# Ledger of designs, part 22: designed miniproteins, single chains, continued (5)

Each design is a single chain, and the fold is of that chain. pLDDT is the mean over its residues in the fold that is shown.

## One batch from the design tools (miniprotein)

Design m16786
Fold by ESMFold2-Fast:
Structure m16786 (fold): chain A 74 residues (1-74)
Amino acid sequence: SPEEQAKKLSQQADEATREVVRIAREKGTEEAKKLASEVAELQQQTHDALDAGDIETAQKLVEEMLKKKEEAKK
């Protein structure tokens, strides 16, 4: 359902943000800190899109967050 999809996207956004923030704290690099800032902004945009019922935009934003999470692990 759209409601379950929205819940999943919200959870993915929150988990990605938490992980990137943790990685940035552990690495202490400027690159990781920048990724944490970018992911936090995308998290806010994802929540705004979900509040507006825009599941398609939320999906694209979560995809970008997951990509940045993988970059933070490097």
Scores: mean pLDDT 87

Design m16787
Fold by ESMFold2-Fast:
Structure m16787 (fold): chain A 60 residues (1-60)
Amino acid sequence: METEEQRRNRLLAARRIKAETDLSDEQIAKLVGFDSLEEFEKEAERYFGLPLSEMPPYVE
């Protein structure tokens, strides 16, 4: 679904920002367009299978 694909793209952008910056999860949530940190955490856990606090660094 397009809504899920758009959400996926925002979550991938958030993961990149988290890997490249020292911004808090709350600040990242706002930057990528989530209404709250709680929504961002739930969507990230649903998509990646891990909470943001346990997300590994981006590795190329």
Scores: mean pLDDT 70

Design m16788
Fold by ESMFold2-Fast:
Structure m16788 (fold): chain A 78 residues (1-78)
Amino acid sequence: MKEKIKEIVDRLMERFGLTPEQLKKIFEEEYEAFKAMVEALNKLAGLDELSEDDQRALKIAEENYKIVMEYLEEKEKK
């Protein structure tokens, strides 16, 4: 799965003519929005709004985001 994430990142940079720095900034802003949504959903989870599967999916999304950011840092060194 990690390799597929790297392929998507590479395709985004090539397709939109973005540098690793520019794409990293975009993902940073998207992560702030995602984090705010996760915090809102966590509040609702106390009201039985999120299943265990949904909570696990959110954690996987956070992990995938970290992989993207680490890969972009590697690309900056190319």
Scores: mean pLDDT 70

Design m16789
Fold by ESMFold2-Fast:
Structure m16789 (fold): chain A 90 residues (1-90)
Amino acid sequence: DSLRLYRPDPALKEILEEAGLTGETWTLGEIMSAVLKYVFDKKLRDPKNPSIVNAKGTLLGEILGVDEFDLNDLTPVLEAIKKHSTPIEP
């Protein structure tokens, strides 16, 4: 459910806090928006192909376990968010 709240682990929460989120639980949509804000704020997009995000050597890359990902396929990012957070019962 897209409205279910999730509690991120400490590493993911650090990214969310850098993106300006406060509190302890958020929807998957809010977490994804904060991760994308982190990407844009840290200027991680490849200038030759702005659909590609270079995450190597960043906290985001550590959480995702990958050096790069495509903004046109956020499936790996969504799966990593789910892996690094616990769903909260309503």
Scores: mean pLDDT 81

Design m16790
Fold by ESMFold2-Fast:
Structure m16790 (fold): chain A 55 residues (1-55)
Amino acid sequence: SLAERARRLAEELGRLMLEAGVPEERAQEFIRRNSGAEHLPELEELLRRLREIRE
């Protein structure tokens, strides 16, 4: 479902935040707030931008 996809992307972004040194509590809050299907387009765009920056 779109909600499950949004959840997976939020978890992936939270993982990248932890790798970048963001506190675990903040990464977990991000995941909780952004796991709805309505956030999917923003999550996809953010993940795309972060992957480009990691070059």
Scores: mean pLDDT 78

Design m16791
Fold by ESMFold2-Fast:
Structure m16791 (fold): chain A 99 residues (1-99)
Amino acid sequence: MELTPEEARALAEFLRRVGKLMLEKNMTYREAVRQVLRELGLDDETIDELFAVKSDEEIDEVIQRIREKYPDLPEAVLNVIRKIAEDIKNAKHFAKAPD
């Protein structure tokens, strides 16, 4: 767990936007993350690929593809997207049914 101060701030702002969508529009976490990624200019196909990652190598491949498709995205934001992908990959409970 080594985030730079810039990456930590970018992650905090990303999560604040996600939380606002969840509170104001009653979105699930997954729906809110998708909406924020769309706001950043990512297409649904790219977001679906990001949500389907199973390995660190697949995460690196998707991040590199995003960097090439969206050169205007700051590197700190790309690192936040990587962190979200890692959390999705590692969360045994991310796809858990609502109780």
Scores: mean pLDDT 74

Design m16792
Fold by ESMFold2-Fast:
Structure m16792 (fold): chain A 55 residues (1-55)
Amino acid sequence: MKKYTLTLPDGTVVETESASELLDVLQEAVGRLTEEAARRKWSDEEVRERLELFK
């Protein structure tokens, strides 16, 4: 079967075989990606700022 590659802004690469599978994978990837992106953005920025402040 043909493989379709999708690259997300978070840097996650997803491979799908059809549009139907793309929709299913996209729904799961979006949920997880959104949670990780939000957590990384908040945690990463806060950690960086605190590290510079306490350093």
Scores: mean pLDDT 60

Design m16793
Fold by ESMFold2-Fast:
Structure m16793 (fold): chain A 100 residues (1-100)
Amino acid sequence: SSKSVTETLSLARGESKTISLSVTVKAGSTVTVTVTVSGSIRARVTLYLDGKLLASGVLAPGESISASVTAPEGTHTFSVKVTALDEAGTITVTLTVSQT
């Protein structure tokens, strides 16, 4: 199963915005978290589970970053922080959490 959120962000140079998704994790599941970006600018994307760093990278439009994690059963918050680097512009971010 998977759950996703998509937002279009308008960012000034160096500005950060955060998107979050709450997911109930089932016992024995492997969780894969994917962030995909599109739009006009490159951004630093930082991925968190309950406020703890999972992955980080600089993504150009059309690129993605993924992490696989084991989390305890229960409700967890997955967050992606998107930071504009040298350019102001618009970026559309999709955060997807999949369980198998």
Scores: mean pLDDT 84

Design m16794
Fold by ESMFold2-Fast:
Order: structure tokens, then sequence, then C-alpha cells
Structure m16794 (fold): chain A 68 residues (1-68)
């Protein structure tokens, strides 16, 4: 399995590329393999898209969700 950080970075790449299928696959993988709450992850994705948080802040917050 991919490391958590690498998977989050792949998610951000898919978001930048407007690859909705890949975004969905990576959100599901983060939920299944790392226990990331998909609703909270979607909220963080909205904040990132609105420019309210940086890529590094997004990564750190998703890593925090994986600890829950």
Amino acid sequence: SSSLRALIEELLEAVRNNDGKRVRELVEKLAEEYGVDPEKLQQLLVQYKLGLISEEEFIERVEELAKE
C-alpha cells in the first residue's frame, strides 16, 4: 500500500487535474486503508479549493484525521 502522505499528494494532483474519477477512488482508498472520514475529507477539499488552506495544511489535517 502507498504511504499516507503519498496518497494525499496523489489526491491533490487528481483535484488539480479535475480528474473526478481518480478523486473518488483516492477518497475511498483513504477511508478504507487509513480510516479517514470521507465527509470530513470532503470538507477539507472544499477549504483547499477555496484557497482557505495550503497544500501542506491540507496534508497535515488529513494525516490528523487518519489518527482518529
Scores: mean pLDDT 85

Design m16795
Fold by ESMFold2-Fast:
Structure m16795 (fold): chain A 60 residues (1-60)
Amino acid sequence: SVAEKIAALQAEIAASEAELAELEEEIARETDPKERAILLARRTVLKGEIYLRRKIIEEL
């Protein structure tokens, strides 16, 4: 059902937001520029995934 799809997407958004919070703490602690660049790239991907899932919910 549409409700089940929305619930699943909301759960995925919550999981990605939790992962993003942990990643922000890792970025704050990371002193190696190369490793920090990798974390920043992952942050961009996670933010994009959250954005897209929110847009999918808006269209349901």
Scores: mean pLDDT 89

Design m16796
Fold by ESMFold2-Fast:
Structure m16796 (fold): chain A 76 residues (1-76)
Amino acid sequence: MEEELLRLGLEAQELVEQGRKALAAGDNKKAAEYYRKAAEKLLRMAELYRQMGNDNAAEVLERAAEELRKKAEEVE
């Protein structure tokens, strides 16, 4: 569980960074795609936290994922 959470967190961070780089390069569609993929990673982490009984951590990650989805919609 811990190893999976760490991996998902690193993947989400990398995807957000790739999204920022794509946006800086003017590729808004690619940036939106990266932000959506990052949101998916955060939602997977939230599912794992709920399985562990940590609803508070899951809610934080779900809100962060929603923010990334909104950012993706804004840049498209």
Scores: mean pLDDT 87

Design m16797
Fold by ESMFold2-Fast:
Structure m16797 (fold): chain A 55 residues (1-55)
Amino acid sequence: MEKLKQAALAAANVLLKNGIDPEEASRLSIELAKQAGGDVNKAKELAEKYAKERK
């Protein structure tokens, strides 16, 4: 499950840079990493899309 943890960390960093609250970014990063199947690049793309659509 190391790939999932790396994807979650990458997604969290993208969410934080786009102004998402730290607590929310932490929770969402795990969900997005699971949706990406542990793919770091896909998790980052999903995080960017989420941040832009959110607010």
Scores: mean pLDDT 79

Design m16798
Fold by ESMFold2-Fast:
Structure m16798 (fold): chain A 71 residues (1-71)
Amino acid sequence: GVEEAIKKAEEYIKKADEAERQGNFDEAVSWYEKAADYYGKAAELAETPEEREFYHNKAVAARLRAVGVRI
């Protein structure tokens, strides 16, 4: 369900942030992309337009952060 997708996205953001902090940029990009995929899934499973927009925006933010990481 939505809860599982959100939890996975949050776990992946945490892993991405840690990898980026350590200078492991390729690993950070991979985790941010996985987080974006799970936030996207949460948006698709969301029952309200407001929740859908909220998670869609989080997915976009995660993708933009992945692009912003130096390889």
Scores: mean pLDDT 85

Design m16799
Fold by ESMFold2-Fast:
Structure m16799 (fold): chain A 63 residues (1-63)
Amino acid sequence: MVGDIVRFVKDVETSNPAFLSAKKGDLAEVLKEVNDEWVLVRSLKTGKEGYVEKGALEVVERK
């Protein structure tokens, strides 16, 4: 998963700056697998990094 390009399958909203807010269809790059439920990603739209639940993402491109 590290280096993969992922797409949000649903809107995600958070007030915590450690987590990434995104809209359905937004793309991100996986920077780190944190555990079985969470990844650290960088938004390709905003350049912001944050934690996202794996269930909110689908893989678009594997590296």
Scores: mean pLDDT 80

Design m16800
Fold by ESMFold2-Fast:
Structure m16800 (fold): chain A 56 residues (1-56)
Amino acid sequence: GSMKEEMLRLIGEILRLIGDIFEAELRGASQAQIDALRAQLAAARARFRALDAELG
């Protein structure tokens, strides 16, 4: 797929992870579980920024 398709996929992943973090916090999930989700979000955001730089 194109870099644009990968960026759209990453946007979907980022939005899903934000929702998952919010739901985990509402459920009173452990800090370790929340930290793992935040790490995944940070990785997805970094990948999106790298692809955005390649397109710019």
Scores: mean pLDDT 85

Design m16801
Fold by ESMFold2-Fast:
Structure m16801 (fold): chain A 75 residues (1-75)
Amino acid sequence: MVQLVFAAKPGAKPENIRKAGDILARIGLATERELEKSPSSQHPALQQQATAEVRAALKEAGLEQDVDFELDIYT
């Protein structure tokens, strides 16, 4: 089982946290399912590729990784 975990960091704006929740509700589950289908889901390059859409959407919403949030993959 694969799970994306979003953790908001101190200083993240409430508006941006809400946007992140909306993005994860729309595309996070699809990303988790794609990772579950891959026998190499634990490979760092495939994890980066599979999460690229989620990461790009969060960046477009004004969130910075390791500043506003952390995104982890649990397998």
Scores: mean pLDDT 69

Design m16802
Fold by ESMFold2-Fast:
Structure m16802 (fold): chain A 60 residues (1-60)
Amino acid sequence: MEEARRYAEKANEAAEKGDSAAARKYAQLAIEAGGPEVAIAEGRKAGGGHATAVWEESRR
């Protein structure tokens, strides 16, 4: 779970900067480390916009 949180932070930072490729890569790594529920939880926390789209896309 610690690894999942670290990757989730990197994914959200990349999404905020507009780096969709890096955001998706880190989101996928977070899901692999913490499971698919990580994508749902982080997507909800992002509160819409580009970051939420990255998490939604990564869990599918």
Scores: mean pLDDT 70

Design m16803
Fold by ESMFold2-Fast:
Structure m16803 (fold): chain A 64 residues (1-64)
Amino acid sequence: SEKEEKRKEGLEYGKKGIQALSRGDGKTAAEYFRKAAEYFEEAGDKEAAQGSRKGADTAEKALG
């Protein structure tokens, strides 16, 4: 379904965010986590969207 496709995109962007964070690139990680949140919200997954937004905020603050 379309919601399943959106959830899959959210997971992919979340993985990219984690990879960027592992390399110390908090700015890129935050951008990927924000994209993940957008896709999870479109998928109706409010918990995953909220988690991804918190991840973005943390990435921006930790590596400023």
Scores: mean pLDDT 84

Design m16804
Fold by ESMFold2-Fast:
Structure m16804 (fold): chain A 77 residues (1-77)
Amino acid sequence: SLEEEVRRALAEVRRALPDASEETLEEIEELIRKALEYRAKAEEAKAAGDEEKAKKLVEESLEEIGRAARLAEEAAA
């Protein structure tokens, strides 16, 4: 499920950033959630034969992952 994927990803973030604030972890969780939602929509678009839409949704998912990674790097510094 989406929630299990978010929980698993957040657990890895918590392991890597044990001293991160709850606020930072909540922001990272929301970005991970958005990334996974875009990925799910991309899979639906691909199944429907809309390769262009699927590609754009994958790109949006990667942008949200990049934002989460930047917050994690800032929290680790």
Scores: mean pLDDT 85

Design m16805
Fold by ESMFold2-Fast:
Structure m16805 (fold): chain A 63 residues (1-63)
Amino acid sequence: SKKEEMLRLIGEILRLIGEIFDLERELARETDPARRAALQARIAELEARIRELLAKLEELEKE
């Protein structure tokens, strides 16, 4: 159902937000430039995924 699909998307968005918080905490403690760059790239990837899921959620809300 539409409601079940929306709840699934919301759950996935919340999971990704949690992962970003964990990565940001790790980044705050990391001093190695290569590892910092890898963490920043992963955060950017997760942010892009969240934007994609938010767009899909908006489309479902308009149905």
Scores: mean pLDDT 88

Design m16806
Fold by ESMFold2-Fast:
Structure m16806 (fold): chain A 118 residues (1-118)
Amino acid sequence: AAPLASEPVVVDLGTLPAGTYTVEVTAENLGTSDLLVSVIIRVDGEQVAGFSLDVAAGETVSASKTVTLPKEGRVEAVLRATGEGDEPAEVRVRVTVRDAAGNVVAEGEAVVRAVPAP
């Protein structure tokens, strides 16, 4: 098997006011190779949370973390996928942000493509 790697994909989640939020990440592996999916949550360019998800071929994995913004800031998710395989693999990653009351205040989705190294 060859190493699989993606370029980073940036998902803009918008500007959120100060508060405590729950960030949920769902990764659906659309391919036939097992993938390690990395999701970094940034506020104004600073990393505030990180996720590392082992997503087997054809499986869906979810994880959540609490993030507190001390002030209004621009929120982004940076998505990457790595693995081993001879075929390109795609993973659909959805990021959902909920406020303390459980309301969805931001969401984003992207397909991340990991390709074999030449």
Scores: mean pLDDT 87

Design m16807
Fold by ESMFold2-Fast:
Structure m16807 (fold): chain A 60 residues (1-60)
Amino acid sequence: SDTEKMTLDSLKEGKEEMKSLSEEERKEMAELLEQSAKEAEEVGADKSAELLRKAAEEIK
């Protein structure tokens, strides 16, 4: 879906920026991504939630 594509593009762009972050900043970003995934799941965007959780695990 278009929502899935938008989520992937945002995560790809965020990944490049996040590579320059410190370990502490990465942990904070991972927590924000996990919270965003939870919110997405509550709205029924399960695919977006899954992608956000994977991004959070990868950034840690």
Scores: mean pLDDT 74

Design m16808
Fold by ESMFold2-Fast:
Formats: sequence, structure tokens, C-alpha cells
Structure m16808 (fold): chain A 73 residues (1-73)
Amino acid sequence: SMELVRRLTIEQFRLLALKTEIDLLKRQKKKAEAAGDKEKAAELEKKIKEAEEEKKEVEKRIEELEKEIEKAE
């Protein structure tokens, strides 16, 4: 159905946004580590872990939607 395809598209865009955010956070963490800023590196590590968990949830929603699309049409 068009509704399921639309929902899948939205979740795919969320996944791309999360991947971009994780990459940016990893780059910032490397800069903080190179500067010896241990506190900032630790904050960035927490944000990376939070974004990785959200990414997992989005990936599960994508799998579920793909299965529903296969069943429906």
C-alpha cells in the first residue's frame, strides 16, 4: 500500500539522518581525544551510544514495514 511505502520512506530518511549524526559525533570525538579533552570525548561517546540505540530501533521498524509491504503487496 502507498501508506506503508510512505512510512518506510520516512523511516529510511530517519536512518540516513542518524547515520550522518553518528559520523559527525565520531569525528568530533576524535578531535576531542586529539585535543586531550577527556570530558568532551566522554560526552560524545554517550551521544554516539544513544544515536546507535535509536538507529537500532529505526532499523527494526524498517524491517517490520518491509515485511508488511511483502505481505500486503
Scores: mean pLDDT 87

Design m16809
Fold by ESMFold2-Fast:
Structure m16809 (fold): chain A 68 residues (1-68)
Amino acid sequence: AAAEGAAAVREVLRIARETMDKLDPSDPLAASTEASLKAVEWLRERGLRVGGVFDEAAGTTTYTVEPA
C-alpha cells in the first residue's frame, strides 16, 4: 500500500541518518550513507518502495526494493 511504501522509505532514511549520526563525518562510510539516502530519494521519485532493517550489533542494513 502507498502508506506502507512511504513508511518503508521513512524508515530507511531514519536508519541511514542514525548511521550518519554515529559515524565521524570524515569517515568514508559516512559518504556511502549519504549516497544511500540519495538513492532512496531517487527511488521514491519513481514510485518505488524500499524496506530496511538495521542491525546495530552487526553494523549492517538490509534493504529491499520493489515497484510501488
Scores: mean pLDDT 62

Design m16810
Fold by ESMFold2-Fast:
Structure m16810 (fold): chain A 49 residues (1-49)
Amino acid sequence: VKKVEEEVKKVYKEGTPGDAIKYANIKGFKVNDEEAKKLQEFIDKLLKE
């Protein structure tokens, strides 16, 4: 998920948090429910910054 987090940071700066998760799936990162939860936690951390 670390590579996905890097891509999510880029998308978050230029898009929305919801699009970041969709972007990860489009890039071929097959994210299951647990991995999606970790991505949401990461996005929440960015929002609190």
Scores: mean pLDDT 60

Design m16811
Fold by ESMFold2-Fast:
Parts: sequence; C-alpha cells; structure tokens
Structure m16811 (fold): chain A 75 residues (1-75)
Amino acid sequence: EAEELFEKGKEALAAGDYETAIEYYEKALELTPESDLKKRAEIYKNLADALARLGRHEEAARYSRKARELEEKVA
C-alpha cells in the first residue's frame, strides 16, 4: 500500500504533476512505519524534488535535510 502510493507519486512527478506527486508522497509517508528509515528517507527525497519543482524551496530544503539525517542513521 505505501509502496503503491509511492509509485503513483513517482509517476505523477515524471508527468509534471508536482502537486499530485506531493499528495501521493505524503500519503505514502503516513503509511510507512517510523522504523523504516530507508524508505522514509527515499520518500523525503522525492518530496523535496517535487517541492523544488514548484518553487517551494524552503519546504524542499527541510525535507532534503530530513532525508540526509535518516540516511546517516542507516549508513
């Protein structure tokens, strides 16, 4: 379920539907366990990309930072 929503988000991002991509990524994040740091980091990176594409740079930077913090924990 979370993975399927994430895939839909990536499809929307590829199609240029950035707002739709963000909605799918947010839903995927809600369904992803807090213990799944690797998956949460991946979702955060894709959220940051979509937000940056919309010019929402402050939000994009915040999610990029969250992704890096999680990646450091699993490295």
Scores: mean pLDDT 84

Design m16812
Fold by ESMFold2-Fast:
Structure m16812 (fold): chain A 62 residues (1-62)
Amino acid sequence: MPEKELEEEVAVAMGLMEAAVMRLAGASTEEIVEYLREKAEELRESLPEAAERLLEEAERLE
């Protein structure tokens, strides 16, 4: 299987895990959405599929 698929899955899992930790720590929905959007922008060129999935999660929360 392409190694890039694994990298994208790991990136999504790490982003979602951080979002969950932020929520448990009392972060607002707006702060979590901003984190996910910033992470997606960082990943856009290297891991575009992971970036798209993190943006979808941000949109789901808003």
Scores: mean pLDDT 81

Design m16813
Fold by ESMFold2-Fast:
Structure m16813 (fold): chain A 95 residues (1-95)
Amino acid sequence: SLEEKIEELAKKLRELIPELSPSTQKAVEKLLEILEKLLKTKSIKDAIEAESQATMLYMHASLHPEDPVYQKLRELLLELIRVLTELEKELLAKK
């Protein structure tokens, strides 16, 4: 369920890449690589790394408030951060 949501958000982020500046494209691609690793490892460490990268990218995207592409990027990143936070909670609760 949470893994499926991450895969869907990753797909939407990939679709947005061609519309972003070159530096933002590289940052999104790095986030996607971290998410791919997370889905394979399912480790708390990789989940925290993904949340950290998504949060940094969200703050950077907030510098473009009038751009509808960056608005969509911010919305996807905010949803991703929420999903990653839920996943971290589940991973920590498994004893």
Scores: mean pLDDT 85

Design m16814
Fold by ESMFold2-Fast:
Structure m16814 (fold): chain A 52 residues (1-52)
Amino acid sequence: SPALDAALDDFARAAVAGDETVAAQAYRTARALGATDAQLVRAVSARRLALA
């Protein structure tokens, strides 16, 4: 789902940046779109690896 992929990317970007408010909003959006904890963890891990 493009909407789910965008929400996961928004969450990963905010989480890696340390923006707790934006990360919390993106988390709620991703979960409403059916995101699993595993998908959220993978999105953050992928973002961290892309920045290394």
Scores: mean pLDDT 86

Design m16815
Fold by ESMFold2-Fast:
Structure m16815 (fold): chain A 55 residues (1-55)
Amino acid sequence: SREDELAALERATQIAMERLKKRLAENPDMPWDEAHRFFVEEFRREYARLEAEVA
């Protein structure tokens, strides 16, 4: 359902953000382009995983 898809999107975003925050805390000099790529990759991975779980 749309509600399940939205919930998966929100969870994937939260997980990716927490991982990004941790990575930035460990690497404060990380360039923004690298941080952005890291977030996008983590988001895609988690969103795909969570979408599969609601099928």
Scores: mean pLDDT 83

Design m16816
Fold by ESMFold2-Fast:
Structure m16816 (fold): chain A 94 residues (1-94)
Amino acid sequence: DAALRERLAEEFLRAVERAVAAVEAGADPEVAAAMLRMSVAILIQIARRELEDPEPVVAALREGADRVEAALLAGDTEAARAAAEETAERLRAL
């Protein structure tokens, strides 16, 4: 349980860092946000399959993804990273 939450937190942070790096390299923020949403959908699927009570983890992933997406679309990569770190800490605390 705790090990899976740590893995989900790590994968979420990696997905956000890839999206941020793409935007910083000149990629379309909408495309980067779409790729982040796809990565998060996979993490939600893993949580629903592997966790006995997935709903708190799913809620944290969805809320975190929404915040990161808003920051990416605004061009605020530091806000995107901050939202990702906050989401990872929430996942670890569950």
Scores: mean pLDDT 88

Design m16817
Fold by ESMFold2-Fast:
Structure m16817 (fold): chain A 55 residues (1-55)
Amino acid sequence: MEELKKKFRELGEEVLREAQRIAELSKTDPEAAAKRQRELSDRLVEKQRELMKEA
């Protein structure tokens, strides 16, 4: 249970960093930003499924 909480915290931190990168990228390259945002969304769904398997 504690290990699962740690993984959720790490995932949240990773998402926050990627969101900041996407926000900066959107100022210079909105197409690349949109692609990266889709990749982040797909990755979140995948990680959520992984964490649910551990629960």
Scores: mean pLDDT 77

Design m16818
Fold by ESMFold2-Fast:
Structure m16818 (fold): chain A 60 residues (1-60)
Amino acid sequence: SEEIEKELKEIDEYEEEVKKYREKALADPSLSEEEKKEIQETADLLLEQAKKAKEYLKKK
């Protein structure tokens, strides 16, 4: 389905933005370890939700 393909692409783009944000934050020497951990945990949660959404779409 073209609609599913578009949704999967949008989720892929979202995942890449989340990953870039996480990588930038983890590489930032001005952020504390606690701040980096919080950002990583939030990013991991968002990526897990995106992965589940993609898996659900692929099963249909």
Scores: mean pLDDT 84

Design m16819
Fold by ESMFold2-Fast:
Structure m16819 (fold): chain A 67 residues (1-67)
Amino acid sequence: EEEKRKELIEKGEEAYKKGLEAEKAGDYQTAADYFNKAAELFKQAGNEASAMLAQKQAEEARKKYEE
């Protein structure tokens, strides 16, 4: 149980980092996708604060390629 949660957090952190790298490259669509993936993983792990942060980053990235 705890091991599974740790794995979800680790995957969420990796997805978040990939989102940041895509954002730096100007690929806001890919960044939004990775941030959304990170948010889902953090939510599954029960880390609501991290999930909310990742969701906010996804929304901000989406605004940069959407209206």
Scores: mean pLDDT 82

Design m16820
Fold by ESMFold2-Fast:
Structure m16820 (fold): chain A 76 residues (1-76)
Amino acid sequence: MTEATKKRVEELEKNIEEYLKEVIERAKEAVKEGDIAKAVGLALLLVGELIDAEWAGNEELAEKLKEALKEVLEIL
């Protein structure tokens, strides 16, 4: 992993609850607006962040990202 990836994972961990709430809310609004591409993009963003969290060995962060991804996929 790059140092930038490690820093991003650390920053994400500190604000994870707020961040995930915002991502889920944006996904719900995108679906309401009929912008399925935006909602799919948010799901892909969560997948990328989940991969980074798992590579960093941050199992707690990875679990939270998995739950958020599941919620976004259920909205799609």
Scores: mean pLDDT 80

Design m16821
Fold by ESMFold2-Fast:
Formats: sequence, structure tokens, C-alpha cells
Structure m16821 (fold): chain A 56 residues (1-56)
Amino acid sequence: SDLEERRRKVDEASEEANRLFEADPKEAAEYARKAGEEYDPASMNILSVGLEVEAE
């Protein structure tokens, strides 16, 4: 559904942010914030919570 499509977009943005982090952590963080706002402000929160659980 629509939520699944948004999740994919945010997930792809997160993956790109990780790659950028290797070159410039500051720009990677800004990219992740921008990507979250672009797709859906709430989507960034959902992704962050998911990643925290995975990291833990």
C-alpha cells in the first residue's frame, strides 16, 4: 500500500545516507534529515525507531 511505498523510499534514502557517512558524516546526517522531510516527516521517525531496535 501507500505506506509500504513510502517505507521503501525512506529505506533507500537511509542506505544512501550510510554511504555518504563514510565520506562526510555531517553531510550524511543532513541528507538523512532532508530525505525524511521530502518523503514524509513522520516517516523519518518511523525509520529511526526501526533502526534503533535493529542496532540494539
Scores: mean pLDDT 59

Design m16822
Fold by ESMFold2-Fast:
Structure m16822 (fold): chain A 73 residues (1-73)
Amino acid sequence: MEETSRLVSQGFRALLEGDRKKADALFDQAVALGEKDPKGAGAAATGQQGRDSFEASAKKAEEEARRKAEEEA
């Protein structure tokens, strides 16, 4: 199993758990591995898309977390 693909999967899992820093680090690692290893280019493209969706998800998660924290806390 390629590390790049594994990092992308873990990045999406971290996003679902609301751990933005962890997701960003995992997607960056996947992109970096893809650039170092040409045969990982396809998985690296998925990592790039993950980084794009990370910004969109972070904005939505911030809005939802803010409201939930103020209601539950």
Scores: mean pLDDT 65

Design m16823
Fold by ESMFold2-Fast:
Structure m16823 (fold): chain A 78 residues (1-78)
Amino acid sequence: SSEEERLRELAEEERERLKEDPENAVAWLQLGGVLFALGEYEEAIEAFRKAAELSPEGSALRALAEHGIRQAEEALAA
């Protein structure tokens, strides 16, 4: 679908950003969200883990990344 094509395009944009700046926690979080929407749950977990590792403890960004990991793990277990 055009929606799936758009999501894959967004994932490629985030991957290009991450080639230039692999420590960009926001880009990892955004990539995780796009991969989750595409149903690519294992890749989404890896992206969310990177976002969490690169985010300060107690930050909203870390909390969002940790939530993303749980959501993707639940989707894989279903």
Scores: mean pLDDT 89

Design m16824
Fold by ESMFold2-Fast:
Structure m16824 (fold): chain A 64 residues (1-64)
Amino acid sequence: AAPAPAREARQRAWIGLARKAQTEAGVSPEELALRVREILERGLSQREIAELLGLSVATVSRYL
């Protein structure tokens, strides 16, 4: 099992990305939830995550 601190940091990173996607890319909360689920299930790269969330790769890298 992954250490609790690492899991908590990952959750905070995703919350930050979600907020950024909503404020900068205008992604709805419902659409964002679906995209995040796909990312977690498919193990996408930071570039693919950026494309799915409508953010820059630099923004994704800052949070992940």
Scores: mean pLDDT 70

